# Designed miniproteins, single chains, continued (5): the designs that were tried, part 17

Each design is a single chain, and the fold is of that chain. pLDDT is the mean over its residues in the fold that is shown.

## One batch from the design tools (miniprotein)

Design m16563
Fold by ESMFold2-Fast:
Structure m16563 (fold): chain A 71 residues (1-71)
Amino acid sequence: WKDYLLEGLKADMEGDVDSAVKYFDKAAEEAEANGDLETAEEIRKARDALKEGNVSKMSGHVLRVIGIELD
């Protein structure tokens, strides 16, 4: 899921929101398949914030994903 999350962030940085959303969905699907339900939920919230154009909210959810991974 991490590779998809990184590709999504890169796509967003390049202004390709449609690709960023697609990559975030793939990241969430892989996290859920691995049993990482909290990670999958935070990635989906980041995707929803991205669709809203709320970069601060999206970044907050991505930071929570990183926090889960580090614990």
Scores: mean pLDDT 81

Design m16564
Fold by ESMFold2-Fast:
Structure m16564 (fold): chain A 85 residues (1-85)
Amino acid sequence: GVSGLLGLYQRLLDGLELEYRRAVEEGDMDRVREIVEEGKRFLDLLKKDLDYLTSQGRLSDQQKKRFEELIERLERLIREGERVL
């Protein structure tokens, strides 16, 4: 269901944010670049899933807000990573 999907995406984003912090702390710029590229692919997936689920009428207002919050967090991560590179 949608709640399970959102829970999966939340866990994936939490992990990506943690890996990003570690890479920056270690000065691992190759890993920062990999995380930014992974983040861009994940962002594309989140946007496609949000559009699809919205078109199907499968999202509550709270679930739409959760998707939008995940997208905003991921966009921030990508911008920060690109600034460091």
Scores: mean pLDDT 89

Design m16565
Fold by ESMFold2-Fast:
Formats: structure tokens, C-alpha cells, sequence
Structure m16565 (fold): chain A 94 residues (1-94)
């Protein structure tokens, strides 16, 4: 399985795990737990979950990160929603 396919599957699994959650704080906490606080992956999942990106756009943005085109901290234990969306904009605009 390619890196792209692995990332797509991981995003889909996390999205499925958050599908029944209604509160933004609960969604954030679940995403951070399931991503092991990985900022890039968490930002991509959050962007899709909040309707700011499609699944394919999120995978493309993460491929930019994997390719080393974007510098982000590997881990953030307490990101705000604003920080996650800012991180995703950096991934998307690489």
C-alpha cells in the first residue's frame, strides 16, 4: 500500500471515529488522541471534519508534508482549532 493510500485510510478511520460527536471540544480531543498529537495529521483530519477541505485535498496536503515541503512541529498536545486550521493552510499552500 502506498503512503498516499495509508494516509487516506488513516484519515477515513479517524473521521469515522468522530462522526457521532457534536461538540467541537470532543471532536478535537478525539482527533488529538487518535493522531497521537501529530499536528500535521490532526490539522488535515480537522479541516475535513469541519468542511474546510475534501478528503482528497487533505491527503494532497499531507503528501506535501511527507515530501518535506512544509515545516511544522511534529507534535502539539494542546492546539486550538485556529492553530489546526492555520497548520492545514500551510500544508495546502506548500
Amino acid sequence: MSTREQLRQRIEDILAATADLKKDEDILAKIMALTSNELALASAVYAVRTGKASLDEAVDALMNYVAGLVELPLVDRNPTKEKLLEAFEKLKNA
Scores: mean pLDDT 86

Design m16566
Fold by ESMFold2-Fast:
Structure m16566 (fold): chain A 68 residues (1-68)
Amino acid sequence: MEEIKKLGEDIVELLRSMGREEEAEAFQKFVDELIEKVKRGEISKETAINILKGMLDALRRRAEREAA
């Protein structure tokens, strides 16, 4: 759970650093929903981590281009 929260926080922080406050808020809600799905057994912790890692990697690539 802590790893999922940390990945979510990293994505939210990155979105805010890019000036995307509305997207950061929407993403925080998505992370909260993802955590609830893991708690309910609808998805595995590994699945949630993989989803967030993929999103973070894609967003980091985009952020680097916008920051340059």
Scores: mean pLDDT 80

Design m16567
Fold by ESMFold2-Fast:
Order: C-alpha cells, then sequence, then structure tokens
Structure m16567 (fold): chain A 85 residues (1-85)
C-alpha cells in the first residue's frame, strides 16, 4: 500500500515538475502534507527516492545531462566548504 502511495505522489509531482530537483521537492511536500506518522513519512520518502531514481534512468538524454550538472554543482559546493589540506 505504501508503494502505491509513493507511486501516486511521484506521478502528481511529475505533472508540474521541470527538473528532478523540483520533482524531489514537490514529492517531499506532498508526503509532508499527506502523511502525519513520522515512521510512515520516512518509509514513503525512501520509496519516493527509489521511484525518482528509476525515473532518472528513464528520462531523456537532455534531462539526464541536467541531473549530472546538478550533482556536479552539489559536489563542488561540498568541496568548497571543506578546507584544503
Amino acid sequence: SLWKLAEEIVEEAKKNSKSVQELGRKAAKIVEETIKDEEEKERVLNLVSLLIAKEVFGLSEEEIEELKKQIEEAEKLRAEEEAKN
């Protein structure tokens, strides 16, 4: 049942999302608004993350490239926060 709920949340988020970042944020918002139990939120968020990952592999080449840029940007920001040496 939680898997079906996660699928429905991802599908709703997909309809209005232009990027995987936006998809993730909108899906998380739906989870927060829909689920009140903390354990259930965690489980559904994990399932949503898995479904988004599957969606990433099913996306167009252009969308995959956009995701790569987002990941690279996040890694650069992380590296910049870490002191060298």
Scores: mean pLDDT 70

Design m16568
Fold by ESMFold2-Fast:
Structure m16568 (fold): chain A 87 residues (1-87)
Amino acid sequence: SSEEQQLRNLLLGVLDSTSIKLNLEQLELLTMLLASNSSIKVSEFLQAIRNKDEEKLEKIRKEVESALSPEQIELARRVAREVYELL
């Protein structure tokens, strides 16, 4: 879908702009953040990854999960998995 392609393009753009290597779980959370249209900045998420700030990552996870429908979560997980296979 066009929404799936837009989300994939946004995710790839973020990954191209950073040297941080994300595992699949972190990539799924980032993709959900991009889909959620939340006030949380991608830079804030990436700093939490660099700092291994598990408390901050849990707060981000809770906010984005509450903002997304189950269908949006499944779409984000699918996009993240497809992008992970390209890395």
Scores: mean pLDDT 85

Design m16569
Fold by ESMFold2-Fast:
Structure m16569 (fold): chain A 104 residues (1-104)
Amino acid sequence: DEAERRRRLARLYAEMARLSRELARLLEEGGPLEKLDEAVRRITRLLVELTGVTPESLALEEELVRSQVAGLRNPASEEAREKRIEAARNMARTYEALARRYLA
């Protein structure tokens, strides 16, 4: 059912946008690592649902998430931190636009 598929995608993209905004806020505020880890893991879980990745791809995504969280804990520079924040903001904007498109 195409209508059901569109509604499901819209909901997933809206949730991605929300979590990406939360991630950006946590990065800006220097929030606790546990909250950052939770946000990144939830985003990765939604990406798996959106893309229908294989178990092998999921393992690689989990490794990427772990690497990204480690990078957030020990940024090489303030510039690197600022780029991560902007990336999270860009993700939020992109997924919000996708959610709107699938609801139209």
Scores: mean pLDDT 72

Design m16570
Fold by ESMFold2-Fast:
Structure m16570 (fold): chain A 100 residues (1-100)
Amino acid sequence: MPSLDEVIAAVGKALRLASETVSDPELLEKLEEVERLVLQAYLFYQAGRLDEAIAALERALELLEEILRELKEKNAPQSVIDAIEEAIRLLRAFIESLRA
């Protein structure tokens, strides 16, 4: 299972690549919200507040899936699509590991 550090690194890379590609203010706002939710989840995880950490990560996952759909519709570069898909995969795996 991925570590939280690996999830944060993958999400950070995906958000950086996406932000360099998109000029849509609505999409940029969604990218900022994902960053905020992941940071919030990290803080909850460090505090031992696993239920709140999971809830924040699940909301970040929902937003990343929405961002991925919009990027595909806008024919974003494949490298950006791949980075978001990898972030989603690692985040999903990490959430499941916290529930075990």
Scores: mean pLDDT 87

Design m16571
Fold by ESMFold2-Fast:
Structure m16571 (fold): chain A 57 residues (1-57)
Amino acid sequence: MRKFSDEEIEELAKLLNVPKSDVEKLLSGEMSLREFNRKYGISMVELANAVLKVQSK
């Protein structure tokens, strides 16, 4: 629902230790949560917590 800024996407990528381009694909819907989890082993809960941390700054 909320638009992510470029800085928030970069911070999220750093927190998850994944490429910024893949975070952008996830947020745009180009990459599914299932594909993201399969590729990096990051659960929906871990992703949600990282998003909250980034957006609480």
Scores: mean pLDDT 77

Design m16572
Fold by ESMFold2-Fast:
Structure m16572 (fold): chain A 75 residues (1-75)
Amino acid sequence: SPILESIGKYSGLSVEEIRSMMDEDGKFTEEQAKKILLSAGASEKLAEELVKIYKDDDGKLSPHSVLSAVIAAQQ
């Protein structure tokens, strides 16, 4: 998956590790998304703020949302 490969490049996590962090719907919980953002070099406060911005109504993030959040963290 090009999206998971891109998340891996920012976070240093393998595609297999990222895939194992996903639920049955192919989404990330707030805690798993925060772990990816911290691995991508975000501070704890920035990671929490980005999760709040990019999470859906169920409190989860799609792979596209996680990628958008890690890109935003590079600003």
Scores: mean pLDDT 87

Design m16573
Fold by ESMFold2-Fast:
Structure m16573 (fold): chain A 74 residues (1-74)
Amino acid sequence: SDYQTRLLAIALVDIGIGDRDDAYRLARNIVDYARRQGFDSVGDLLNTLIQQGQLTSIPGVDQDTADLIRQSMS
């Protein structure tokens, strides 16, 4: 949903990922990926991929972005 994407985009900016437009595009990719993979929440997706070392499997998530997300969810 647009609301879920906006909340995630704000969180991504707060942890240092790009400007608002970059964060919003990335948030949409993460939300859509979670839905397509059948996860109940973005948090469940991110925790699963962190444990597997697979955050970069999300479209648009490079290693630097993955490192910031992992550090924020410690």
Scores: mean pLDDT 82

Design m16574
Fold by ESMFold2-Fast:
Structure m16574 (fold): chain A 68 residues (1-68)
Amino acid sequence: SEEEIERNKAEAERHVQALRDAAEKGDLGTAIAHYRRTQELAAKLPPDVAAELNAEAGRALGEMTHRL
């Protein structure tokens, strides 16, 4: 259980980083794909961890799309 949480968290963090990289390159399709994958993984994590990951991913995508 604990190890599963750590694996899912690490995978989600990798997707957040890939999202940031895609956003910097202006690759909207790739950014959205990593954003969705982060949300899917976050849904399997404790609420506080999920909230932080979703906030980071949302901020990265928001910088690209201006979040309005």
Scores: mean pLDDT 84

Design m16575
Fold by ESMFold2-Fast:
Structure m16575 (fold): chain A 97 residues (1-97)
Amino acid sequence: SSMEKELEEAFKEAEEAIDRALKTKSLEDKQAAVEAVGKLTLLGLRLADELGRSQEEKEELIKAGNELMDAILGDASEEEINEALERVKKILEKIVS
């Protein structure tokens, strides 16, 4: 669907923004990464609603998105940020399956 394509594009945008933030460590790039993760989370929630996913699945996505944003802003390790991103990815894959 067009929304699944938008979700894939938003995920790629979030990955690229996170990679930039990890490289530069600048507040501006961290803010851009957080905004990209927020956009990805909102698109995932919209798709979850359209597909009739449970409230529990939506809450799991919100929690994972918030944990990733907190890790980025809190200067967590690259490993911790990548683990948080992988959790978001797995939840989104469950929503679209």
Scores: mean pLDDT 88

Design m16576
Fold by ESMFold2-Fast:
Structure m16576 (fold): chain A 74 residues (1-74)
Amino acid sequence: SPEIEALEREILRQYLTALSDASLSIDEKRARLTAFLDAKLAEHADDPEVAALIRRARAAVEATLEQERERAKA
């Protein structure tokens, strides 16, 4: 739906903005992105498709930041 597509674009914009910010630590990126997603999850709790999208996005954020942390250990 157009509303789900708009939310997906907003999530992607927030994600790319946080990940591209060299001034933010991995923990600061996680805090910023998870706070955004948690707020959206609470806002859309009654829509199972939107809630599933937000939960998947949260898992993807955590996986991506963990990969960045592991690469930094080299």
Scores: mean pLDDT 81

Design m16577
Fold by ESMFold2-Fast:
Structure m16577 (fold): chain A 92 residues (1-92)
Amino acid sequence: MEEIIKKMKELIEKLKKAKTKDEILAVIEEGAKLILEYIKKKYPDDPELIERTEKLLKASIEQAKKMSEDDLKKYAEEFVKLIEEIIKEAEK
């Protein structure tokens, strides 16, 4: 769990440095994998939650790929807020 949280913090720093659509998408895809790993570790006995999370993350990435650079930057800001909330809850 601690290693996932550490990687999430590193991800936020990578996203702050991302300048192109491709760079932002790569960070979002990495973040989606970390969120899925977090859910699997926190709720290993809930396969329905894991499957639902995986489907939602996949749909979010497909949506992000269709966005303009400006819309993707706004989406990335919301994604950072989600990661920050996960970190805050995990560190309480």
Scores: mean pLDDT 81

Design m16578
Fold by ESMFold2-Fast:
Structure m16578 (fold): chain A 78 residues (1-78)
Amino acid sequence: MSINETVERMRPLAEELGERRPDRPAEEIMREVYEEIIENGDEITQEAARLAMRAAEKGTATEEEEKRALELERKDKA
């Protein structure tokens, strides 16, 4: 799956969390989730999370970023 698809799937969940945390908009909650993954994950997971976070902030991922994310997913599965 693409980074953009992952971001779109997470947005409704972040909105539900935002209802419980009115001081934090949904996009900031998504960023916090990715930052926690970066802080606590392994090297491959950290790079994938950074790509997803950048895509979420921009609203879309570039073709190069999507290609890199797919490469990281393949390495993680191996």
Scores: mean pLDDT 64

Design m16579
Fold by ESMFold2-Fast:
Structure m16579 (fold): chain A 101 residues (1-101)
Amino acid sequence: MEEKLKELYRKGLEIADKAPDWLKTELRIFVEEAYRIAKKILANPNATDEQKQKVLEIMEKIVEKLEEIAKSTDPAERYKLLDEVMKLFEELKKIQEELEA
């Protein structure tokens, strides 16, 4: 699981680097924050295998949406995709909060 998370993190950073200059910093911040949360969940001894798999699925979806944002030429499409990324972040944070409860 950790190797797959590292692969997703590297792919996310590569996507951010290929994004337009005005968007690079924001996408990099999203990638780094998502990786920080996901890494913490995967390292938690109380996390179930189901929760760890869910985290990897959410990370894959985040990376896919960030790639679409980086390639998009439509501002409306980019804002919609950013909203979807924010919702995926909320799902990651919910899993983290459940483990800290």
Scores: mean pLDDT 82

Design m16580
Fold by ESMFold2-Fast:
Structure m16580 (fold): chain A 79 residues (1-79)
Amino acid sequence: MKLLEEGKKALAAGDFEKAAKLFEAAYKEVKGVADLSNKEDLRKLAEILGNLAQAYLRLGEDEKAAELAKEYEEIEEKI
């Protein structure tokens, strides 16, 4: 997924605002079409959630990061 890959590049470059925006876009795109009974879709959603939570932590958005980390753990238990 191009948005996820671009977000990871921005995160690695230290551009946390850009990374967060790209991961937010990826999250909205996948969440809107994800089949929660499909393990591959759940794995993709988990990857996006993990990266977005990291970007939020780097921006000091601790509450948003914690909410996403909780969603990530709930999805990981289903995979």
Scores: mean pLDDT 79

Design m16581
Fold by ESMFold2-Fast:
Structure m16581 (fold): chain A 72 residues (1-72)
Amino acid sequence: MELLVVFGSGVPEEDKEKALEQVKEKYPGAKIEVVTGPSSIAALKRLLEANGYEVVGEVVVDGITVGVVGKK
């Protein structure tokens, strides 16, 4: 399975690392690519859909949505 994780702009690297650990635990063995997009979660979802990805979830760190996960 190929996944793209798109983080909002300005998300700290520590929060990206925590979010990626969650994605790896939820989707063991998936090939994960990481990019940075705009800060709006709605814009991240539109970006994924416009590029042929299905939005399969959001990643939350300390109660804040920091990114979105798309499946190819």
Scores: mean pLDDT 83

Design m16582
Fold by ESMFold2-Fast:
Parts: C-alpha cells; sequence; structure tokens
Structure m16582 (fold): chain A 80 residues (1-80)
C-alpha cells in the first residue's frame, strides 16, 4: 500500500507540475491555475483514500500537494 500510494503521489506531482507550468506559459490566469491545482489535489486525495490511506492523512497529503502546485503556478506566472 505505502509504496503504491507514494508512486501515485509522484506521478500526480509530475503531471500536475507540468500542466500548471504549461498553463502559466500559455497565459492562463492565476484563477485557472488555482482551480487546476485544487482539482489535482482532490483527485489525489480520493485515490489515496481508495488505496486505504486514513482520511486525515490523505487530507494532509492533498493539502500539501495543492499548496506545492499553487506555489509552482505563482512562480511560473511571476517569471513572465
Amino acid sequence: MEKKSKEVQTQQLIKGSNDIVDMADNGSSMSDLNTTASNYGNNLRDKLIDAGMPESDADNVANTFTSVLNTIGRDALSQK
């Protein structure tokens, strides 16, 4: 379980980071980036719970993940 959940987290982070950076480079708004980050975070949370992670742990992981994606998005927008 743990190894599989970490693999899911890594794959989602790579996909989410790439999508957020591409969206920022293509002129997406901060609101669009935040929405995309939240969608990735919610999807990760659901997948972690389905994999048997306790809800509180899944919430903490998903919140950290969403925060990381939002930071990447803000940084990408500020570098324009």
Scores: mean pLDDT 80

Design m16583
Fold by ESMFold2-Fast:
Structure m16583 (fold): chain A 72 residues (1-72)
Amino acid sequence: MEAPLPLEELKERLREQAERDLALLEREGIPLSELEQRVLEAARNGDLERYAALVEELGGPVDRERLEALLA
């Protein structure tokens, strides 16, 4: 039962990770697909629902445990 991350903390981690990833991708000049761009945009907005839906389009189901693992 054991202290799952609060939703607000997950949103903040998602946004911070997206900012780091975007900065790295821009610095290295790595092109993104339209779907990958939408994933980053949802992440930068802290929109967990949209982010999860878009990640599911990339492959496989996304549950809370997977979201926490991706943001760890």
Scores: mean pLDDT 69

Design m16584
Fold by ESMFold2-Fast:
Structure m16584 (fold): chain A 63 residues (1-63)
Amino acid sequence: MEEEKKKEIEYYEAQSKAARDGVDAFRRMAAEGTPEERAHYTRMADQASALAKEFEEKAKKLK
């Protein structure tokens, strides 16, 4: 049971990290982009941020 739980925690932590890396990338693209790109990437960053938080909370609850 502990090893299965650890793998699930690692999965959620990996997903959270990927989403946070996405937030940083999208924010950079928004800052350097056209007005249309800025709006699009800001929205993507907000979605990725919410997803990262969800995965972090899921990992924390499993501990």
Scores: mean pLDDT 81

Design m16585
Fold by ESMFold2-Fast:
Structure m16585 (fold): chain A 103 residues (1-103)
Amino acid sequence: MEEAVRLLREAIRLVKEAAKELLKVSKDYLTAIGLILRAIGLEFDLDLAAKRGDKEGLIAVAKDTIDLAKDVLDLAKKEGNKKAIELAEKAIKLAEEALKLLE
């Protein structure tokens, strides 16, 4: 469980960094802001689920993190933002690894 929380925390951090990279240069800056806010919400959900030892809550956070990272990746690919693509792809892999540890 601790390792899954560590991986999810890093995945959410990378997704937030990817969305911030998009915010700097994107014409779709409102979408980028929405993605950042979703990442912040997942940070709070992760901390709460981790404090409570809520395995089902951690699985939900992992799945939501994968979905968010895919949304960030889609915008990054549309904008041709290589750094955001790399960060989002790494976040997906970490969140998928965390999900495997929880299932």
Scores: mean pLDDT 89

Design m16586
Fold by ESMFold2-Fast:
Structure m16586 (fold): chain A 87 residues (1-87)
Amino acid sequence: SAAEHSAVVLELLEQLGRVLKSTEGKSEEEKFEALKEFAIEMARRAKEAGLSPADQQALLSFFVNEARAMGFSEEQIEEIVRLWEEE
């Protein structure tokens, strides 16, 4: 249902927030590895939950915007997008 899909989106966004918080004070390499791992997990969970392509794209767009806000390069962001799409 739409309500169940909305709950999954909110849960994934809250989990992303917790992952971002957990990387505070870590090296740039450790931050990037954590974000890549979570991108794969988020993509997998979104697909398993049956989220629409539009909702999956909205989650990816939010993730990408957060990565840009953290100072990751466009090349690093492209790698995250590639990993998301391959899942």
Scores: mean pLDDT 84

Design m16587
Fold by ESMFold2-Fast:
Structure m16587 (fold): chain A 118 residues (1-118)
Amino acid sequence: SEEERIRARAPPLTPEQRELAKDIAEFIVKGKEISYGGKTVSTEEIKKLDPKEVAEFIRAVLRGEDVKEKYPEIYEKYPALVEYLREHVGPLLDSLTPEQRDAVAFEVAKEVEKLLKE
């Protein structure tokens, strides 16, 4: 499983890292309109997408992947979300190892999917 793969590569998330992942997910799903570089995306538009697809997209952004090539349709629809996450959330994860960053990104994705299904 994906969780077993992450567990094999990183130590268990600390309570602080789990709370950070939850806070990031709530910010993304329950936040106000996100505006960056002259583009705007609202939380309501994001809620119209498949929760799993949005969660996987956000995980890829937080991992530092090139989402323009991997998820072109979502990127074209929500480029402001990508740039916002890179500028404001990225720095919070820069102190983590790549394995820890993947584990945190996975927890954010799980929480985003859960919140979007509610």
Scores: mean pLDDT 75

Design m16588
Fold by ESMFold2-Fast:
Structure m16588 (fold): chain A 88 residues (1-88)
Amino acid sequence: GAMAARRARMDAHGAELKAQLEAIDTANKYIDKTLKLADEVGEEMRKKAEEYIKEVNEKIQQNPTEGAKLAKEKYDELSKEYEKRKAE
């Protein structure tokens, strides 16, 4: 019946929206970690973090899942640079 078809479509749409919201939440958590890391290192790393956050936000608007992946990659890159500078 029409009601069953409508429910199935709404359930599929809900699953897609949930996945997108979870991806956005993951991206935001990595953005927060990136900002916190930048605050500890000074102005040069803060500017780099701001550029990374801009790239991540642009990607999230186009594809939330890819935006979350980019957020993690940019955080990992910045974190490795921070640890190298801290070890010197």
Scores: mean pLDDT 76

Design m16589
Fold by ESMFold2-Fast:
Structure m16589 (fold): chain A 100 residues (1-100)
Amino acid sequence: SRDDLIRMIDDTIETYDQMIQDNRDNPETVDLLTTSRQHEQRIRDMIQQGASIQDVINMYQQHIQTIQSQVQRSTDPVTRQIGQSIVSEYQSIISYLSSQ
């Protein structure tokens, strides 16, 4: 449901905040996590404003492209691992939303 998705997004934002603190000495990882946090906040706002499921899916697809681009340009294994994890999470959310 939309309420379940908002709760998942809120939990993800809290996880990103903790990961930013844990990786504060790695600026590239912090930038990736900050970008991903902003993506999730944007999607949360869209859902609260009554955006369609298709609009939410389209936004996650755009965010996947952004994160994949950052991962491809990175030589840092931590940034690449975290970025790939974020892409996988976004793909799982899209699959879930596409089945609703």
Scores: mean pLDDT 88

Design m16590
Fold by ESMFold2-Fast:
Structure m16590 (fold): chain A 109 residues (1-109)
Amino acid sequence: LEAQEHLAKAYEHLQKGVEALKNGDYETAAKHFIEALRHAKRAYELAKDKDPVLAFQAELLIAQAVNGVIRAIEKLKEAGKTDLAIKYAKEALEVVPSKRIQELLKKLE
């Protein structure tokens, strides 16, 4: 039950992040994608070795949330908000050790 609740919250935050990107609200998008990432990671941790289908779904949401974070960070940089881009890249890395986000952060610094 707890793992499924986190999976549902991850999906909700992914949808809100995509909506914020469409509206040009890149900071709100970054926040929602990072929350999606936190919930997807928690769902994976609860499901691994216990529910392989839910664990796989959580891994897919982690990948989608990482893609969302990267897109939001790139848009923040394009908008001249480099300090915010760095802030959200670091916050995302506290959740998952993504090499793609680490490489993006190095280019921002």
Scores: mean pLDDT 90

Design m16591
Fold by ESMFold2-Fast:
Structure m16591 (fold): chain A 70 residues (1-70)
Amino acid sequence: MEIVEEKISIHGNEITVQLTVRVLPGDDVDQFVKEKIEELEKKYNAELVSYTVTQLDPGTLLVTMLFTKK
């Protein structure tokens, strides 16, 4: 898994993270997303509200995560 772009926006208690990632053969997307959620929840002292994974092309995913600060 390779992160091509990371965008983070903070508005009050809401944190939006957008990751553009390249998927390599054998990559575990579910594990990557889980680890990133746990990392960001700890980093920002926040709780995940929702996330979406969108395929932009056969090898590229957009992962959008929304958190609320505790």
Scores: mean pLDDT 84

Design m16592
Fold by ESMFold2-Fast:
Structure m16592 (fold): chain A 74 residues (1-74)
Amino acid sequence: KPSEEELDAEVDLALIEIYLGIARYEVSKGNKEAAKEAVELMKKLLEDLQKRYDNEDFIKEAQEIVKEGEELVK
């Protein structure tokens, strides 16, 4: 069974994925500012994840998702 820290990290990854979906939706609606806010939240979640969780592959996955969000709002 995963530790509490691992479960929290999985929740943060899921939230990053959710905010990417929100960013895509907001861009499709022409709400680029709202999309940028979603990407900013993704970046904060990634920073917290990197501080609390050591799994390099998991962190790299999160980084790729955040990068997709950043490309959407350029």
Scores: mean pLDDT 81

Design m16593
Fold by ESMFold2-Fast:
Structure m16593 (fold): chain A 65 residues (1-65)
Amino acid sequence: RREEQVAYLVTVYGLSEETAEAILDLFEEDPSITAADLMERFGLSRRTASAILRDLRADFARGQL
């Protein structure tokens, strides 16, 4: 599942595998992380950061994370 999530972020958002792994680790550690946190840590646009968190929270809500 983790490799699948990394591949999704890399393919859909153009992130490096390293950045995708770091985002997933941060979200797993603190699911309350905000788009602003992703923007500050990884230099992502607001749109990209918000889209990533929406996708991850949808997976988390379904118990897939």
Scores: mean pLDDT 77

Design m16594
Fold by ESMFold2-Fast:
Structure m16594 (fold): chain A 64 residues (1-64)
Amino acid sequence: SGVEEAVELLRSHGVEISEEELEQLVRSAPNKETAIMLLEAFVRSQGVALSRAEVARVVDLVLS
């Protein structure tokens, strides 16, 4: 599933998150732009640097 692929992508960069946490974070946002901002903040809180394109790809995988 897209959520599984998204979690694996985040994990490959050292981000620890479950499928349920990721789906809730993305789907709680009122729009895609907010979901990207929330995920960027979460990733930064774990000390990981991801490009906006990588974060957007993760959000797209969850919403597909």
Scores: mean pLDDT 86

Design m16595
Fold by ESMFold2-Fast:
Structure m16595 (fold): chain A 87 residues (1-87)
Amino acid sequence: MELTPAVKKLLEEAKEALARLETDPEAVRAALSPGRLKLLGDDLAGLRAELRAAIEALEELSKDPSASVERVIGAALAALGHLLSLE
């Protein structure tokens, strides 16, 4: 399966976001609104875990689309649920 340009861009953006969370969590924390900080807590662990899962699922989908579809959908729904809980 060929990943669409939009999906490839999303994968790269997710990798960059994860790298920022791992290298400079304070800068990410400072960029978030007070409502988002309240929901994510001080360590951003939930967001970091969701980004890792999404990246892994998208990389698996690029290698074997059929095997990874359920995981990609699950990661997308988790991310959407998280975003809908933020202000």
Scores: mean pLDDT 60

Design m16596
Fold by ESMFold2-Fast:
Structure m16596 (fold): chain A 78 residues (1-78)
Amino acid sequence: MTLEEYLEKAKEAEKKGDYETALEYYEQALSILIGALLDMQHGKPNELEHLSTEELLALIRELERKIKELKEKIAKKK
């Protein structure tokens, strides 16, 4: 799956209140972004090379924040 597919599935799961599934998809999206950042730092081609390092870092920070929020919601639900 692409980054966009993971983000879309995460948003759909979140809208349904399925925070565990949303968390899994956001964590997969974060993994893709970190991989792209590492590839760019090493001068390797990557599918997300159209994004700047600053844009990748901003997306990583936003996803880390979202993951934290979802983990807190899951903990409160159980």
Scores: mean pLDDT 78

Design m16597
Fold by ESMFold2-Fast:
Structure m16597 (fold): chain A 72 residues (1-72)
Amino acid sequence: SMEIERLRREIEELLKELERLAERLPPDRQREVLGILRGLREGAEYAVEHRDLERLRVLLEALRELLRELRR
């Protein structure tokens, strides 16, 4: 559906931004954040395959919260 493709696109853009921001973190924090992003990426791919709109929305919000924290 168009909504799934929209959410997938928003999630991918946030993942790219978060990976870019993670490069500026100390090694221990970078490793932690990259691990979280890997899990969220896998979750998003699974949600797309299963057309799980609600899971994609939850993942999008989790990425937005992480972005807010990394910008502090």
Scores: mean pLDDT 88

